# Ledger of designs, part 61: designed miniproteins, single chains, continued (4)

Each design is a single chain, and the fold is of that chain. pLDDT is the mean over its residues in the fold that is shown.

## One batch from the design tools (miniprotein)

Design m14240
Fold by ESMFold2-Fast:
Structure m14240 (fold): chain A 100 residues (1-100)
Amino acid sequence: NEIANTLLHRRGEEARAMAERLRREEEELLKKIDEINESLGPGESAERMRKTLELLGLKEEAERIVELYEKDKEKARQLLVDILADRAGEEMARALAEVA
């Protein structure tokens, strides 16, 4: 979408500042989640993560994310970000379909 690309370019500095802010907030939240998970037993940590993912509407992906998180936390975080980005795209598509 050429219009969207032009608007993103114009708001590049604002978007960059917002992304940096969100990245810091995300890092703080991830650290807090990791501290909680380290304080809790492994099985309890996995169950809490599944419940959180289900509340976010990621019930089908929850099992894979939790399993990956137990083996490689960084890859699990990347997968979660990718899924959330795809869902944000779906929300935009739904909003556009509602108007058009």
Scores: mean pLDDT 61

Design m14241
Fold by ESMFold2-Fast:
Structure m14241 (fold): chain A 55 residues (1-55)
Amino acid sequence: SVEEKIKALKDEIEYINRQLELAKKYLSPEEVARYQKEADERIKKLNEEIEKLKK
């Protein structure tokens, strides 16, 4: 269902945010900055997919 697909995308966003918090705790500031940029770009794409599914 559309609801199940949206939930899966939201769960992926939550997973990315958890991994980023772990990165902030254990990695260098330079590695964290790179992970943050990649996470921000991925989350943006996931949110765009969620909005497409709502239409």
Scores: mean pLDDT 86

Design m14242
Fold by ESMFold2-Fast:
Structure m14242 (fold): chain A 66 residues (1-66)
Amino acid sequence: STRERILAAAIELVREKGPGVSTREIARAAGVSLGTLYRHFPSRSALAAAVAAEEIRRIGDEIDKE
């Protein structure tokens, strides 16, 4: 989904460049417009919270599969 593409791009860019990466750069990497990004994540804080939740979910999934 578009939301999953944005989250994946945000996680990768934050790992490479740190939490200071711009929402425009994340949108570009995900192949979406800034408007589309903000429709899914209405603020930078909402995007950051979703990224943190997705990272925790992925770590939990990997531990549970072990």
Scores: mean pLDDT 75

Design m14243
Fold by ESMFold2-Fast:
Structure m14243 (fold): chain A 62 residues (1-62)
Amino acid sequence: KTPLQKAIDALIKAVNALFAGDVETARKYIEEALEIAKELDPLTRQSVEDLVARLKAEIDAL
């Protein structure tokens, strides 16, 4: 898998964990996606970071 595919997979797992009410697992996969994002080009990295910010805002709203 490419780094982009790995980042997307981590984000999907984070979203699924959040829908299941598993905030701890969601935070784990958010951190994993951010770590993978360091290997992406700046424009794609920004898109991943923006999506992570939305997921964090959703967690904070719980």
Scores: mean pLDDT 82

Design m14244
Fold by ESMFold2-Fast:
Structure m14244 (fold): chain A 55 residues (1-55)
Amino acid sequence: SKEEIEAEKARVRALSDELVALVNDPNATREQIDAAVQRLREEWARLKELEEKYK
């Protein structure tokens, strides 16, 4: 639904912001950054699936 797409867009934006914060944090570990990148990729893929179903 359109509501699910908007919710997923919000999640992707939030994860993108978290990743930027981690990259700019000198105390962030490589493992934390890798985990954030993987999570962002998974949520982005879900967003694309939802957009295709909405079309």
Scores: mean pLDDT 83

Design m14245
Fold by ESMFold2-Fast:
Structure m14245 (fold): chain A 55 residues (1-55)
Amino acid sequence: SANDEIRARAEELAARLSLEELVARLTAAHKAGDDETTLVYLAAAMLRQEELRAA
């Protein structure tokens, strides 16, 4: 499903990028009007923040 694809991509990005980079990319996608990319980076930033909180 689209939600499963967004989740999988978000998990991969959260593992590879810093929270700062994820937020920067989220902001760029949102400004560009790319809703799908915005959702992916939003999910990735939230996952990365949760990972850092749990560590």
Scores: mean pLDDT 82

Design m14246
Fold by ESMFold2-Fast:
Formats: structure tokens, sequence, C-alpha cells
Structure m14246 (fold): chain A 70 residues (1-70)
């Protein structure tokens, strides 16, 4: 599977409220493409929804850094 396919699966589970599955698939996307700013951004959003604002902020910083790498 591609990083984009894992992001789509993560989005599907996030919409269903399955935060654990959403995190799993977004992490798989990042394992395939660590420079994928979208995957880092979605991880931040999931952790914010889970109430972990510190991790959400950390992943937002990683998303910003990944976006600078082409």
Amino acid sequence: MSAEEYIELGEEYFEKGDLEKAIEYYEKAIELDPNNAKAWGYLAEVYEAAGDSKKAWEYLLKASEAQKKK
C-alpha cells in the first residue's frame, strides 16, 4: 500500500471515531514517507481529539518541518 492509501484509511477511521486505528494508519503512512506533512498533520489532529494537546503540538511541528522538505 502507498502512504496516500494509509492516509485515506486513517481518515476513514478518524471519521468513525476509532482514534486508535486512525493513529495506526497515519503512523504507517509516515513509516513509508516521513516527509509527508499531511500524515503528520492528521496525527496531530487525532491526538488533539484524544485530549493529548502536547503530542498534537509535537506532531504539528513535525508537519511543518516535513513541509519544508521536498
Scores: mean pLDDT 82

Design m14247
Fold by ESMFold2-Fast:
Structure m14247 (fold): chain A 92 residues (1-92)
Amino acid sequence: MSEGVSLLMQGLEEAVKNGGKVSVEIEGDTVKITVENASEKAKKLFKDAARVIEKAGGKAKVKEEGNKVTIEISGLSPSQMTGLVLSAIGLQ
C-alpha cells in the first residue's frame, strides 16, 4: 500500500512541476484526486499507482480525458486512509 501512495505522490509532484492543477476530494472511504494539464509521465505514474494499490488489496480507478487524469482510491482501512491524507498534505 505505501508503495502505491508513493507512486501517486510522485505523479502529483510531476504534475505540479509541469503546471498541472491538482484537486483532492474525500468522500467517506474514497479519495478522489484530479489533475488538469497532466503530463504523460504523470498519467503513467497514476496508472502505476493504481496497479500497486490493487495488488495490495485496495481499489483504484484511473480515468483519462484529454490532459485531465483522475484517480479514485477506496477499500482502504481508516489507518491506511489517514496515511494517504498525510502523504497528500506532505506535498504542501
Scores: mean pLDDT 74

Design m14248
Fold by ESMFold2-Fast:
Structure m14248 (fold): chain A 60 residues (1-60)
Amino acid sequence: SEIEKIIKEAAEKVYELLLKGEEEKASEYAHSLLKDLSDDDQEKAILALVEAREKALKER
């Protein structure tokens, strides 16, 4: 779905920013994504963002 693609692309961007140590930019991007989503889609986005963050921290 379109929302799933948006979430995936946003999670990938957050992952990239976290790998570079740009934590504030990653947080801003995540917040911007969540603000525009419905409650159900926010839950899916949060799970994707948490996974991206965990991956980035393990690869540092």
Scores: mean pLDDT 81

Design m14249
Fold by ESMFold2-Fast:
Structure m14249 (fold): chain A 80 residues (1-80)
Amino acid sequence: KSDEEKELSKNVNEFIEKVKKLVEEAKKKKTQKDIELVENLIEITRIQAKVLRDYNYEEEAAKLEAMEKELKETLEELKG
């Protein structure tokens, strides 16, 4: 991997870890604001994944697409 790809991979992994922490807090609180937070995280993650795909960062895009799927499952649980 190039230095740019390594830095991007690091940034994507850091974003995923931050999102996971926010999701854990949302699952504990289960308020309307937590539902809205998860909905916003889905949108942000989808936009970032598309941008990475458009620039041919397929591995990094796939990680964000996997995170989007997990966020959608979490949203279903919170609305359940």
Scores: mean pLDDT 84

Design m14250
Fold by ESMFold2-Fast:
Structure m14250 (fold): chain A 92 residues (1-92)
Amino acid sequence: SLDEVRALLREVLVGIIDWAREHGLEDLAAEAERLLAAIEAGASPEEILAGLDALIARLRELAAAETDPEVRAALESQVAVLELLREALRAA
């Protein structure tokens, strides 16, 4: 359901925020926090999709620039999870 996808997305976004802060990626943390706040405020599916697209684009940019293979793999994993949630949101 839409509510289940929203709940899972909130959990994933909290994980991204915590991970980003641990790695000094403050702009990524701020972008994820903004999307999380929008979801908590009752943003429409269309607004959430736009926020997801922006966050996925940011993560892809960071992964492409990342020289540490472990950090790059973590960023790529975050992209994959958010893409699955984006498709689940579209299907709901």
Scores: mean pLDDT 89

Design m14251
Fold by ESMFold2-Fast:
Formats: C-alpha cells, structure tokens, sequence
Structure m14251 (fold): chain A 74 residues (1-74)
C-alpha cells in the first residue's frame, strides 16, 4: 500500500507541473499496485485518472488501454 501512495504523490507532482504523460504513467502504475493489493475501487480510480490525462496528452492508445482496465475491474 505505501508504494502505491508514493506513486500517487509523484503523479500529483507531475500533474501540477503540467507533465501529463508522466502523471498518467504514475497513476496507471499506482492502479496496478492497488489492483495487486486487492483494492479494486482505488485501482479503478487510478486507471480513470490515467486515461483522462493520457487523452489530454494525445496518447490515444494508452487512454484506450486504461479504459479497458477500468471495464475489466467493474
């Protein structure tokens, strides 16, 4: 859990800097860690944030992959 919290903090820092690709990457990585820990709800939240930021950054394939992860976890 602690590692996921660190990844979220880094994602928030990149987001504040306007570095959307890195922010999306760190939110997605946090989602993976939450999913591995059985925290499905937080994993969904992280993947949704990653998808939105990836879409804003023009990373269409990454955004679609993150949306698929959300649908898989519902």
Amino acid sequence: MEKADELVKKAEEYEKQGNLPEAARYYATAGVVYEQNGDKEKAIEMYEKAARLAEQAGLTDAALAFRDMVEKLK
Scores: mean pLDDT 84

Design m14252
Fold by ESMFold2-Fast:
Structure m14252 (fold): chain A 57 residues (1-57)
Amino acid sequence: MEEKKKKLLELIGEILRLIGELLDLELTGRDEEKVKEIEERIKELKKEMEELEKELG
C-alpha cells in the first residue's frame, strides 16, 4: 500500500512539473506542437493516477 501511495505522489509531482513546462511554453509562444505533446502526457499521467487511486481505495 505505501509503495502505491509513493507512486501516486510521484505522479502528482510529474504532472505539476509538466504543467510548469506548459505554462512556460504558453508564455513564450514558442511551440504549439510541444504544448500539445505536454497536454497529452499530462492526460496520460492523470489516467494512471486515477487507476492507482482505484487500486488504493
Scores: mean pLDDT 77

Design m14253
Fold by ESMFold2-Fast:
Structure m14253 (fold): chain A 59 residues (1-59)
Amino acid sequence: GEEAARRALEAARGPGAEGGPLADGAKSAVQHAKQGDEEAARRDAEGAVALARALGIEP
């Protein structure tokens, strides 16, 4: 949950990771975590991290 969301946010703030699906995924993860939906937050964060790695961006 929170750990994955933090990693996704860090990836989204990195050079070349700003905007698009990675940033959107990180924002969605934080929003779901604030709503108490830990499973959705974790899924969104994991998706964002996986996307970053697939694009050659290390989170």
Scores: mean pLDDT 65

Design m14254
Fold by ESMFold2-Fast:
Structure m14254 (fold): chain A 70 residues (1-70)
Amino acid sequence: SEAEERRERVRKLQEALDFLSEQTGMSKQDISSLSAQELMELIDKVEPSATPEQQEALRALREVIEEAVG
């Protein structure tokens, strides 16, 4: 269902933000305050260190950023 897909996306976004926070030392709130460009650059930088599950989470975050920017 759409609700289940939305819940799964939110879970992956939370996982991506946790991973970015751990890799950068920044809080999740500070990371969420970054520009779309800065977020995409951080994702690109940390992705090689990510597990397959974390890479899926980072992909979900990329999709949300792309949707938000249009």
Scores: mean pLDDT 82

Design m14255
Fold by ESMFold2-Fast:
Structure m14255 (fold): chain A 61 residues (1-61)
Amino acid sequence: SQEEVNLAKQTLIKLGFIKSEEQLTLLNNDLAQHFSKQTGLSVESILQAAKQVANELKQKE
C-alpha cells in the first residue's frame, strides 16, 4: 500500500500535474482514473499520493 502510494507520488511529481489546492481537487478524479489505468495502481492510492504531493509542493511555495 505505502509502496504503491510512493510510486504514484513519483509519477505525479514527474508529470507536474499537482501544484495547487484547486488542481488537487479538480485533477484528482481525472488523474486517479488515468493513472489507475496506466500504472495499475488503485484509485485510492493515487488519491492519497496526490494529497501528499499537493501538501509538499504547497509548502515549498
Scores: mean pLDDT 65

Design m14256
Fold by ESMFold2-Fast:
Structure m14256 (fold): chain A 55 residues (1-55)
Amino acid sequence: MSREELIEELIAILEEAMGRPATPSERAWVRAEVARLSREEQEAVLRRAKAQLDA
């Protein structure tokens, strides 16, 4: 998965969890957080976010 695909997936999970579209500030925050992570850390964050959405 590319960085852009990962960012879009995380934003989609956030929107699903909130029940509304993400704001520009929330989208910018996700991009900034992902930019600070290694590829392995990015994959781990995505797995955890998906697990939390199911709870």
Scores: mean pLDDT 77

Design m14257
Fold by ESMFold2-Fast:
Structure m14257 (fold): chain A 83 residues (1-83)
Amino acid sequence: SVQDRADQNEQQVDWMYQNRNSYSQQQMQQRYDSIRDSINQVQQDAVQQGDRDTLRRVQRVGSRATGVLYGHQTNRPFNPSPV
């Protein structure tokens, strides 16, 4: 189900966070890309089904995944922008 897929995406993001320092940046990027694709599909299915709870959850999971990959809070950049 859409809910099961959202739960799996959340578990994958949690795994990514816990193991961020144990794997290469390339491996983490590949994991992120896979999770992002899955999240996009779940969002589309949730909208079609009118499942607002799953839509809200998967949007939150996506924000967390981005935060893990960049190693900072999405709403507050830690490093200055590259020139």
Scores: mean pLDDT 73

Design m14258
Fold by ESMFold2-Fast:
Structure m14258 (fold): chain A 62 residues (1-62)
Amino acid sequence: KPLLAVATVHLPKLSEDELAFREGERLLVTEEVDENHVRAVSLATGEEGIVPKSALEVVGEV
């Protein structure tokens, strides 16, 4: 089930598979990739990519 999360930090795009976002940006977490990473979609841009779990605060389920 997708989770709604908010970015706690600004991350620039460091690789092709990673998602760039600003602090306070809302993201939809679609799946867990590994212990430290999730796949998410930016609700502001519609872009999808890998995000470190430490950069996110989960707000609730969608």
Scores: mean pLDDT 79

Design m14259
Fold by ESMFold2-Fast:
Structure m14259 (fold): chain A 95 residues (1-95)
Amino acid sequence: KVEELLERLEELLRELRRLVAEGAPEEEILALAEEIRRLGEEIVREVNDPEVRKLAEEYVAEVRETLADAPEYVQLAALGMAYAGAVLLYFEKKK
């Protein structure tokens, strides 16, 4: 189940990259970036582990600080990636 959500996140990130490269309307780019952010939150929620949640919160805080002046879609996509990254690192630690 988590693997399916991670695969969907990777697909959405590829779609976002294509839309940005093609100069798609801002509304489409923002909608996809927001979907990426929501999916990232869902992945953390699905794992339901306090350590993953804490790590995700740390990454989210760093993204908000580092990308405060970035375009909104960049911030949203980075938040989704931060959530997914916390989950991936947690699974790697389990090896």
Scores: mean pLDDT 81

Design m14261
Fold by ESMFold2-Fast:
Structure m14261 (fold): chain A 60 residues (1-60)
Amino acid sequence: SKEELIEEFKEELSRAETVEEVVGLMIRTIGEQIDRKLSDEEIKEINEELLKAVKEWEAK
């Protein structure tokens, strides 16, 4: 589900130590969104939450 994908991303992001690892995680997560055939609205909501999480990760 959308919520599970967001939470899994946040958990993996908490283990990331480099920008390269974060980019790899983003690519994998986009692939998951495509494979799950999510609606455009769900994709938008997921990507907004992912971007917010990455910005918070970078700020720490």
Scores: mean pLDDT 78

Design m14262
Fold by ESMFold2-Fast:
Structure m14262 (fold): chain A 86 residues (1-86)
Amino acid sequence: GSLKEKALKYLDKAIELAKRYVPQEYRDEIISLIEKAKKAVENGDYETAQKYLEKALDIARKAGAPLPLLVALTMALNYVKKILEE
């Protein structure tokens, strides 16, 4: 698939992992940021997507989120950055 399709796949995975494994106190904020990043990617607004993903990743790290979520967020961010470099 395209870089956009790969980014969306990791964003969807990140939402599912956040729903299952993030503590309640951080869950809604992290999911909201990932969903905003996903909407930005769908609209081709990759700069806005990068900003929301960087915020989601920072909060997830501080919340002690499990490694699979951090990996999914990092992969989505890397695909968004690669699109911006093209």
Scores: mean pLDDT 88

Design m14263
Fold by ESMFold2-Fast:
Structure m14263 (fold): chain A 59 residues (1-59)
Amino acid sequence: DEARAARARQHQAVLDRVLAEHPDLSEAQRAEMERLAAEAVANDEPAGTLYARLQALVA
């Protein structure tokens, strides 16, 4: 499904952006962000919701 693939790419782009904005994150924080991104894709969660969760984690 092209729509599902497009959403997966959007979620990956959100994760990559937050990681690039926060290069000083610990290994544990990076692992948790990757876990949240994978969970968001599995649950068909909006990219904006994932972005908000990742921002809360790095605050």
Scores: mean pLDDT 78

Design m14264
Fold by ESMFold2-Fast:
Structure m14264 (fold): chain A 118 residues (1-118)
Amino acid sequence: MIKLTESGGGTFAEGGSVRLSSKYSGDLKNVFSVGWYRQRPGQPLELVAEITLGGFKSYSPEVEGRATISYDWSNNTSYLDLRDLRREDTAVYYNYVLVFENGKFERYYGEGVQLTVV
């Protein structure tokens, strides 16, 4: 069973930067995509950034130019780097991995990591 252990949250100053991390455990094969969702207070869940099979990256318009998503295969860790932090970046962030196994897609999510910008 795949498990995602998220870290890097906390309280950060406006204009600062943060690295959110998700360490994967278990048999991580046939990864189709890894990504980060967030839920801001009073807002719906939104996709922030994603890497798909082949290394293609996409970003939501709200973080484009301020975010970098990466995956370290040697450490089985996904990262979301956010710079020029704004109060609107305050949210619970969820790492996501989509794997293709036994003819179907299986989705795994982290428990969420809180980011607060003050």
Scores: mean pLDDT 84

Design m14265
Fold by ESMFold2-Fast:
Structure m14265 (fold): chain A 62 residues (1-62)
Amino acid sequence: SEEEKKEKLEKLRKELAALSKEILDKVKEAKAKGLSPAEIEELTKPLGEKAWAVNAEIEKLE
């Protein structure tokens, strides 16, 4: 139903926002530890892949 679709979209958007915040927090922590841009990229890659998958699900429902 359209209502179930909207509820799923809201949950996915909240998940995407939470993942984005987690990525930002990890970047800040890594920078504070003196990690290089390449090391930060490798550290955040799994979260970035999850964010991409969530965004793909949002697009699929739109």
Scores: mean pLDDT 84

Design m14266
Fold by ESMFold2-Fast:
Structure m14266 (fold): chain A 90 residues (1-90)
Amino acid sequence: SKEEEAKKLLEEGQLLFMEGKLEEAIKLYDELIEKYPDSKYVAEAYYNRGLAYYHLGKYEEAIEYLEKALKLDPNFEEAKKFLELIKKKM
């Protein structure tokens, strides 16, 4: 199914993130967002993309993608907390 394909991209991106392959992880999150824009995993893909940009030192981009995650899921507590943390430290 489309949701199974979206989930696979999310999980593969998370594995690459754990390996420190941040740019490769971002590409898989981008693919998920582009191919499956209505998937329930899109908000989490934006969140993980924001985390990857943060670890690359790209804080402005990290904020942008965390805000997109919250726009899609206003109850995304992890995204809200991380966004507030970044904004207070900048």
Scores: mean pLDDT 88

Design m14267
Fold by ESMFold2-Fast:
Structure m14267 (fold): chain A 92 residues (1-92)
Amino acid sequence: GPKAEEGAALAAQRAREGGAEGRYEVRGDEVVITIRGANVGMAVGAVGGAAQAELLGGKGEVKVEGDEVTVTLSGVDDEAAYKAAQTMAAGS
């Protein structure tokens, strides 16, 4: 929903402000945030966002391939997805 998209956009923007390339996709109940050129703080933020999604009754998956970090948030409502993405946006 609109809050999930807003949160994902914020996370992607914060990654860009940190010198990485950030993008997001919203696919039904899933929010996918990809950071290319991620530093350690961004990767820690991604793990935090995924953990937040799980604490809110959903699922968070983190994939790390070299310097690319992908976070998939699923099974959460719109506000919970926003909170998880905001946690990711905070970084290190």
Scores: mean pLDDT 80

Design m14269
Fold by ESMFold2-Fast:
Structure m14269 (fold): chain A 89 residues (1-89)
Amino acid sequence: DVEEFNHTGFGQASYKAKDLERAKREYEKALSINPENSRAWENLGAVYFEQKDLDKAVEYYQKALELNPENEKAKENLERVKKEIEEKK
């Protein structure tokens, strides 16, 4: 789907530019078109991780893995977030 692809791409470009609020909006738009897009859930988790919203980052990485258990990047990032939470306690 061209619109889903475009919103995922705009989200990635916004994230690279450190425009985290635009990245969130674009990934949320991609997910409104295809809620099974594991990569978009992973990327949304990365935005929340960058903002230090660790609980939301865990939630969205887990959603990515629920949809695609073979998403190695989501698995890696989930372990990193969990480690940061452990070290702050």
Scores: mean pLDDT 82

Design m14270
Fold by ESMFold2-Fast:
Order: C-alpha cells, then sequence, then structure tokens
Structure m14270 (fold): chain A 71 residues (1-71)
C-alpha cells in the first residue's frame, strides 16, 4: 500500500541519517589522526568511511526504488 511504502522509505531515510552521523564521526577521527601524524590510522578511518558510504548508497538506491512504486 501507499502507506506501507511511505513507512519503508521513512525507515530507510532514518537509517541513512544514522549512517551519515557515523560517517561524520569517522571523517573527524581521520582528520585528527592526520593532524597528529598518524597517517596509517587516518587511512583506516577513511577505509571504514568508504564501506559506510557503500552501505548508504545501497540504502539510497532501495529508497529510490520504493519511491518510484508510489507513481
Amino acid sequence: SHEELNRQIRELVEELGKISEEAKRLAEKAAVAALTGNDALAQRYIDRLGKISEEAKRLAEEAARLAKQLR
């Protein structure tokens, strides 16, 4: 139903919000590590950010797919 699709889209957007907050924290940690000369640690945070970004992309694609079904 239209209501169920809207609920699923909202849940995906909420999950994306949480991932965005985690991505921000990882970016901040990477910047601090780089500033303190720990380039290896900075790269590990950047790599984790990359994985979180891939997950965010998948969730966004799912939300878009569901939104198209509303039309």
Scores: mean pLDDT 88

Design m14271
Fold by ESMFold2-Fast:
Structure m14271 (fold): chain A 100 residues (1-100)
Amino acid sequence: SSLEEKLKQLEEEIEALDKEIKKLADEAQDYIVQDNNEEAIKTLEELLELLKERKELLKEVKKLAEELNDKERVELAENYIEYVEIQEEIAREAKKKVEA
């Protein structure tokens, strides 16, 4: 169905975004270890922007899964949204520590 095709496209976009998020998280950690506070802050800000984008895409996945009456996909999307919110909190705390 067209809804299932759209959901698959969103899942592929999320997977690509996950790779970029991991790269930025690793880069932010490297800058923190190097005491490069300016680059660490910039990278953490970019990371937070991508985490926000991921969360919005996951909300769209949840909405489409609800329309398809796919309870397992809805529950999975909800779990991933909660995980992104934890990642956002970790990134915000890391940024605060670097800014201090």
Scores: mean pLDDT 89

Design m14272
Fold by ESMFold2-Fast:
Structure m14272 (fold): chain A 83 residues (1-83)
Amino acid sequence: YLREGEHYYAQKKYEEAAKLFEKAIEENPSAEGYTNLGLAYYKLKKYEKAVEYFEKAIELNPDVGERLKKLLEKAKEELEKAK
């Protein structure tokens, strides 16, 4: 599921990618799975969900927080603009 979701993401099929990443985290919750799901939702402009899953990724592995800092900032900025 994780690798398959990554292939759909690369093809810009973000809804299909998100569905596969959701299955990946259902089988095995991981910081990578949550990161990829957040990225897919970010591309779908579902910023609230993107923030939620990025925060879950950081909760599971704080080390990914440094790599996700810019994406979290952008997602939160888009949420503020959507208000």
Scores: mean pLDDT 79

Design m14273
Fold by ESMFold2-Fast:
Structure m14273 (fold): chain A 75 residues (1-75)
Amino acid sequence: DADAYVAQGEEALLAGDYETAIEHLAKALEIDPRHEKAINGLEFLRWLLESRGLTHLLPRVEEVEARREEAIRKL
């Protein structure tokens, strides 16, 4: 259930656990690459990581974005 992964990702974001947030949002987008809440959550997470200087996690976000783009191309 993509919604359950989004909820877990949002909870991790609120707790400051960005690695867990990326993992859960990635799972939601694997289930539904067009899941609006997951897309918005990932975009917000990228902004948050950039704003806080946590640039070491950006490659992980970029990997999720690339996988989503590839999935959309197949549709």
Scores: mean pLDDT 84

Design m14274
Fold by ESMFold2-Fast:
Structure m14274 (fold): chain A 97 residues (1-97)
Amino acid sequence: MEEALQKTIAFMEEEEKLVEKAVAKLKEASKGTLEEQKKVAEEEAEKLTEFTSSQAAYGSLHSAAAKSSPEVSKLLQLAAEIQKEKLNAELAAKAAA
């Protein structure tokens, strides 16, 4: 029980750190060009997606971060579009092979 509780706390702390880093980077990127915002959003969305996909139950934290700021929400949407295009390209490549 104690070990499971410690693992849960460690996981929550790691997720919070990822969300905080994503929000901070997205806020800094929002001061720059659209190209910079796109790159930061893609990198942070990829990290959060990889982390949450291994821990599906915690996917709601990613959504909560988007709700906390309109700028974060907009940048996450941009990242989602990039990820979708990449996935479609991979599927097309597999179909062609």
Scores: mean pLDDT 61

Design m14275
Fold by ESMFold2-Fast:
Structure m14275 (fold): chain A 56 residues (1-56)
Amino acid sequence: GPAELEAIKERSIASATATMRAEGKSEADIAAMVEALRAAKDGEEIDRLGTRHLVT
């Protein structure tokens, strides 16, 4: 449901942000990933955005 999708988004945003910062990615790259994750309509889009290796 919507609450489950929101929880997945927040977890994916936190995970991606932490990993990208640890990898030395720019704040612009991190912001673009966060924007894409927030815009995702379902968990499959979240996986497709390159977080599959972090959450699978």
Scores: mean pLDDT 73

Design m14276
Fold by ESMFold2-Fast:
Structure m14276 (fold): chain A 70 residues (1-70)
Amino acid sequence: MSKELLEKEVEASLYWMGAYISLKIGDLEKAKEYLEKEIEALEEALKIDPEDEVAREALELAKEKLKEIE
């Protein structure tokens, strides 16, 4: 795994945790912000490694959650 890919995967994981916590406490505005940043990081990771199934699944889940809170 490249350092760049690792950085994007870590970044996505941090934004996922931020979104999860924000949703649990009812901060929909902050949750939306974190989900958007998670999606961006995951899309960048998939540009580096298009075969990353974990990143692809995480991206679809993040997009679904964003639609739920819109």
Scores: mean pLDDT 80

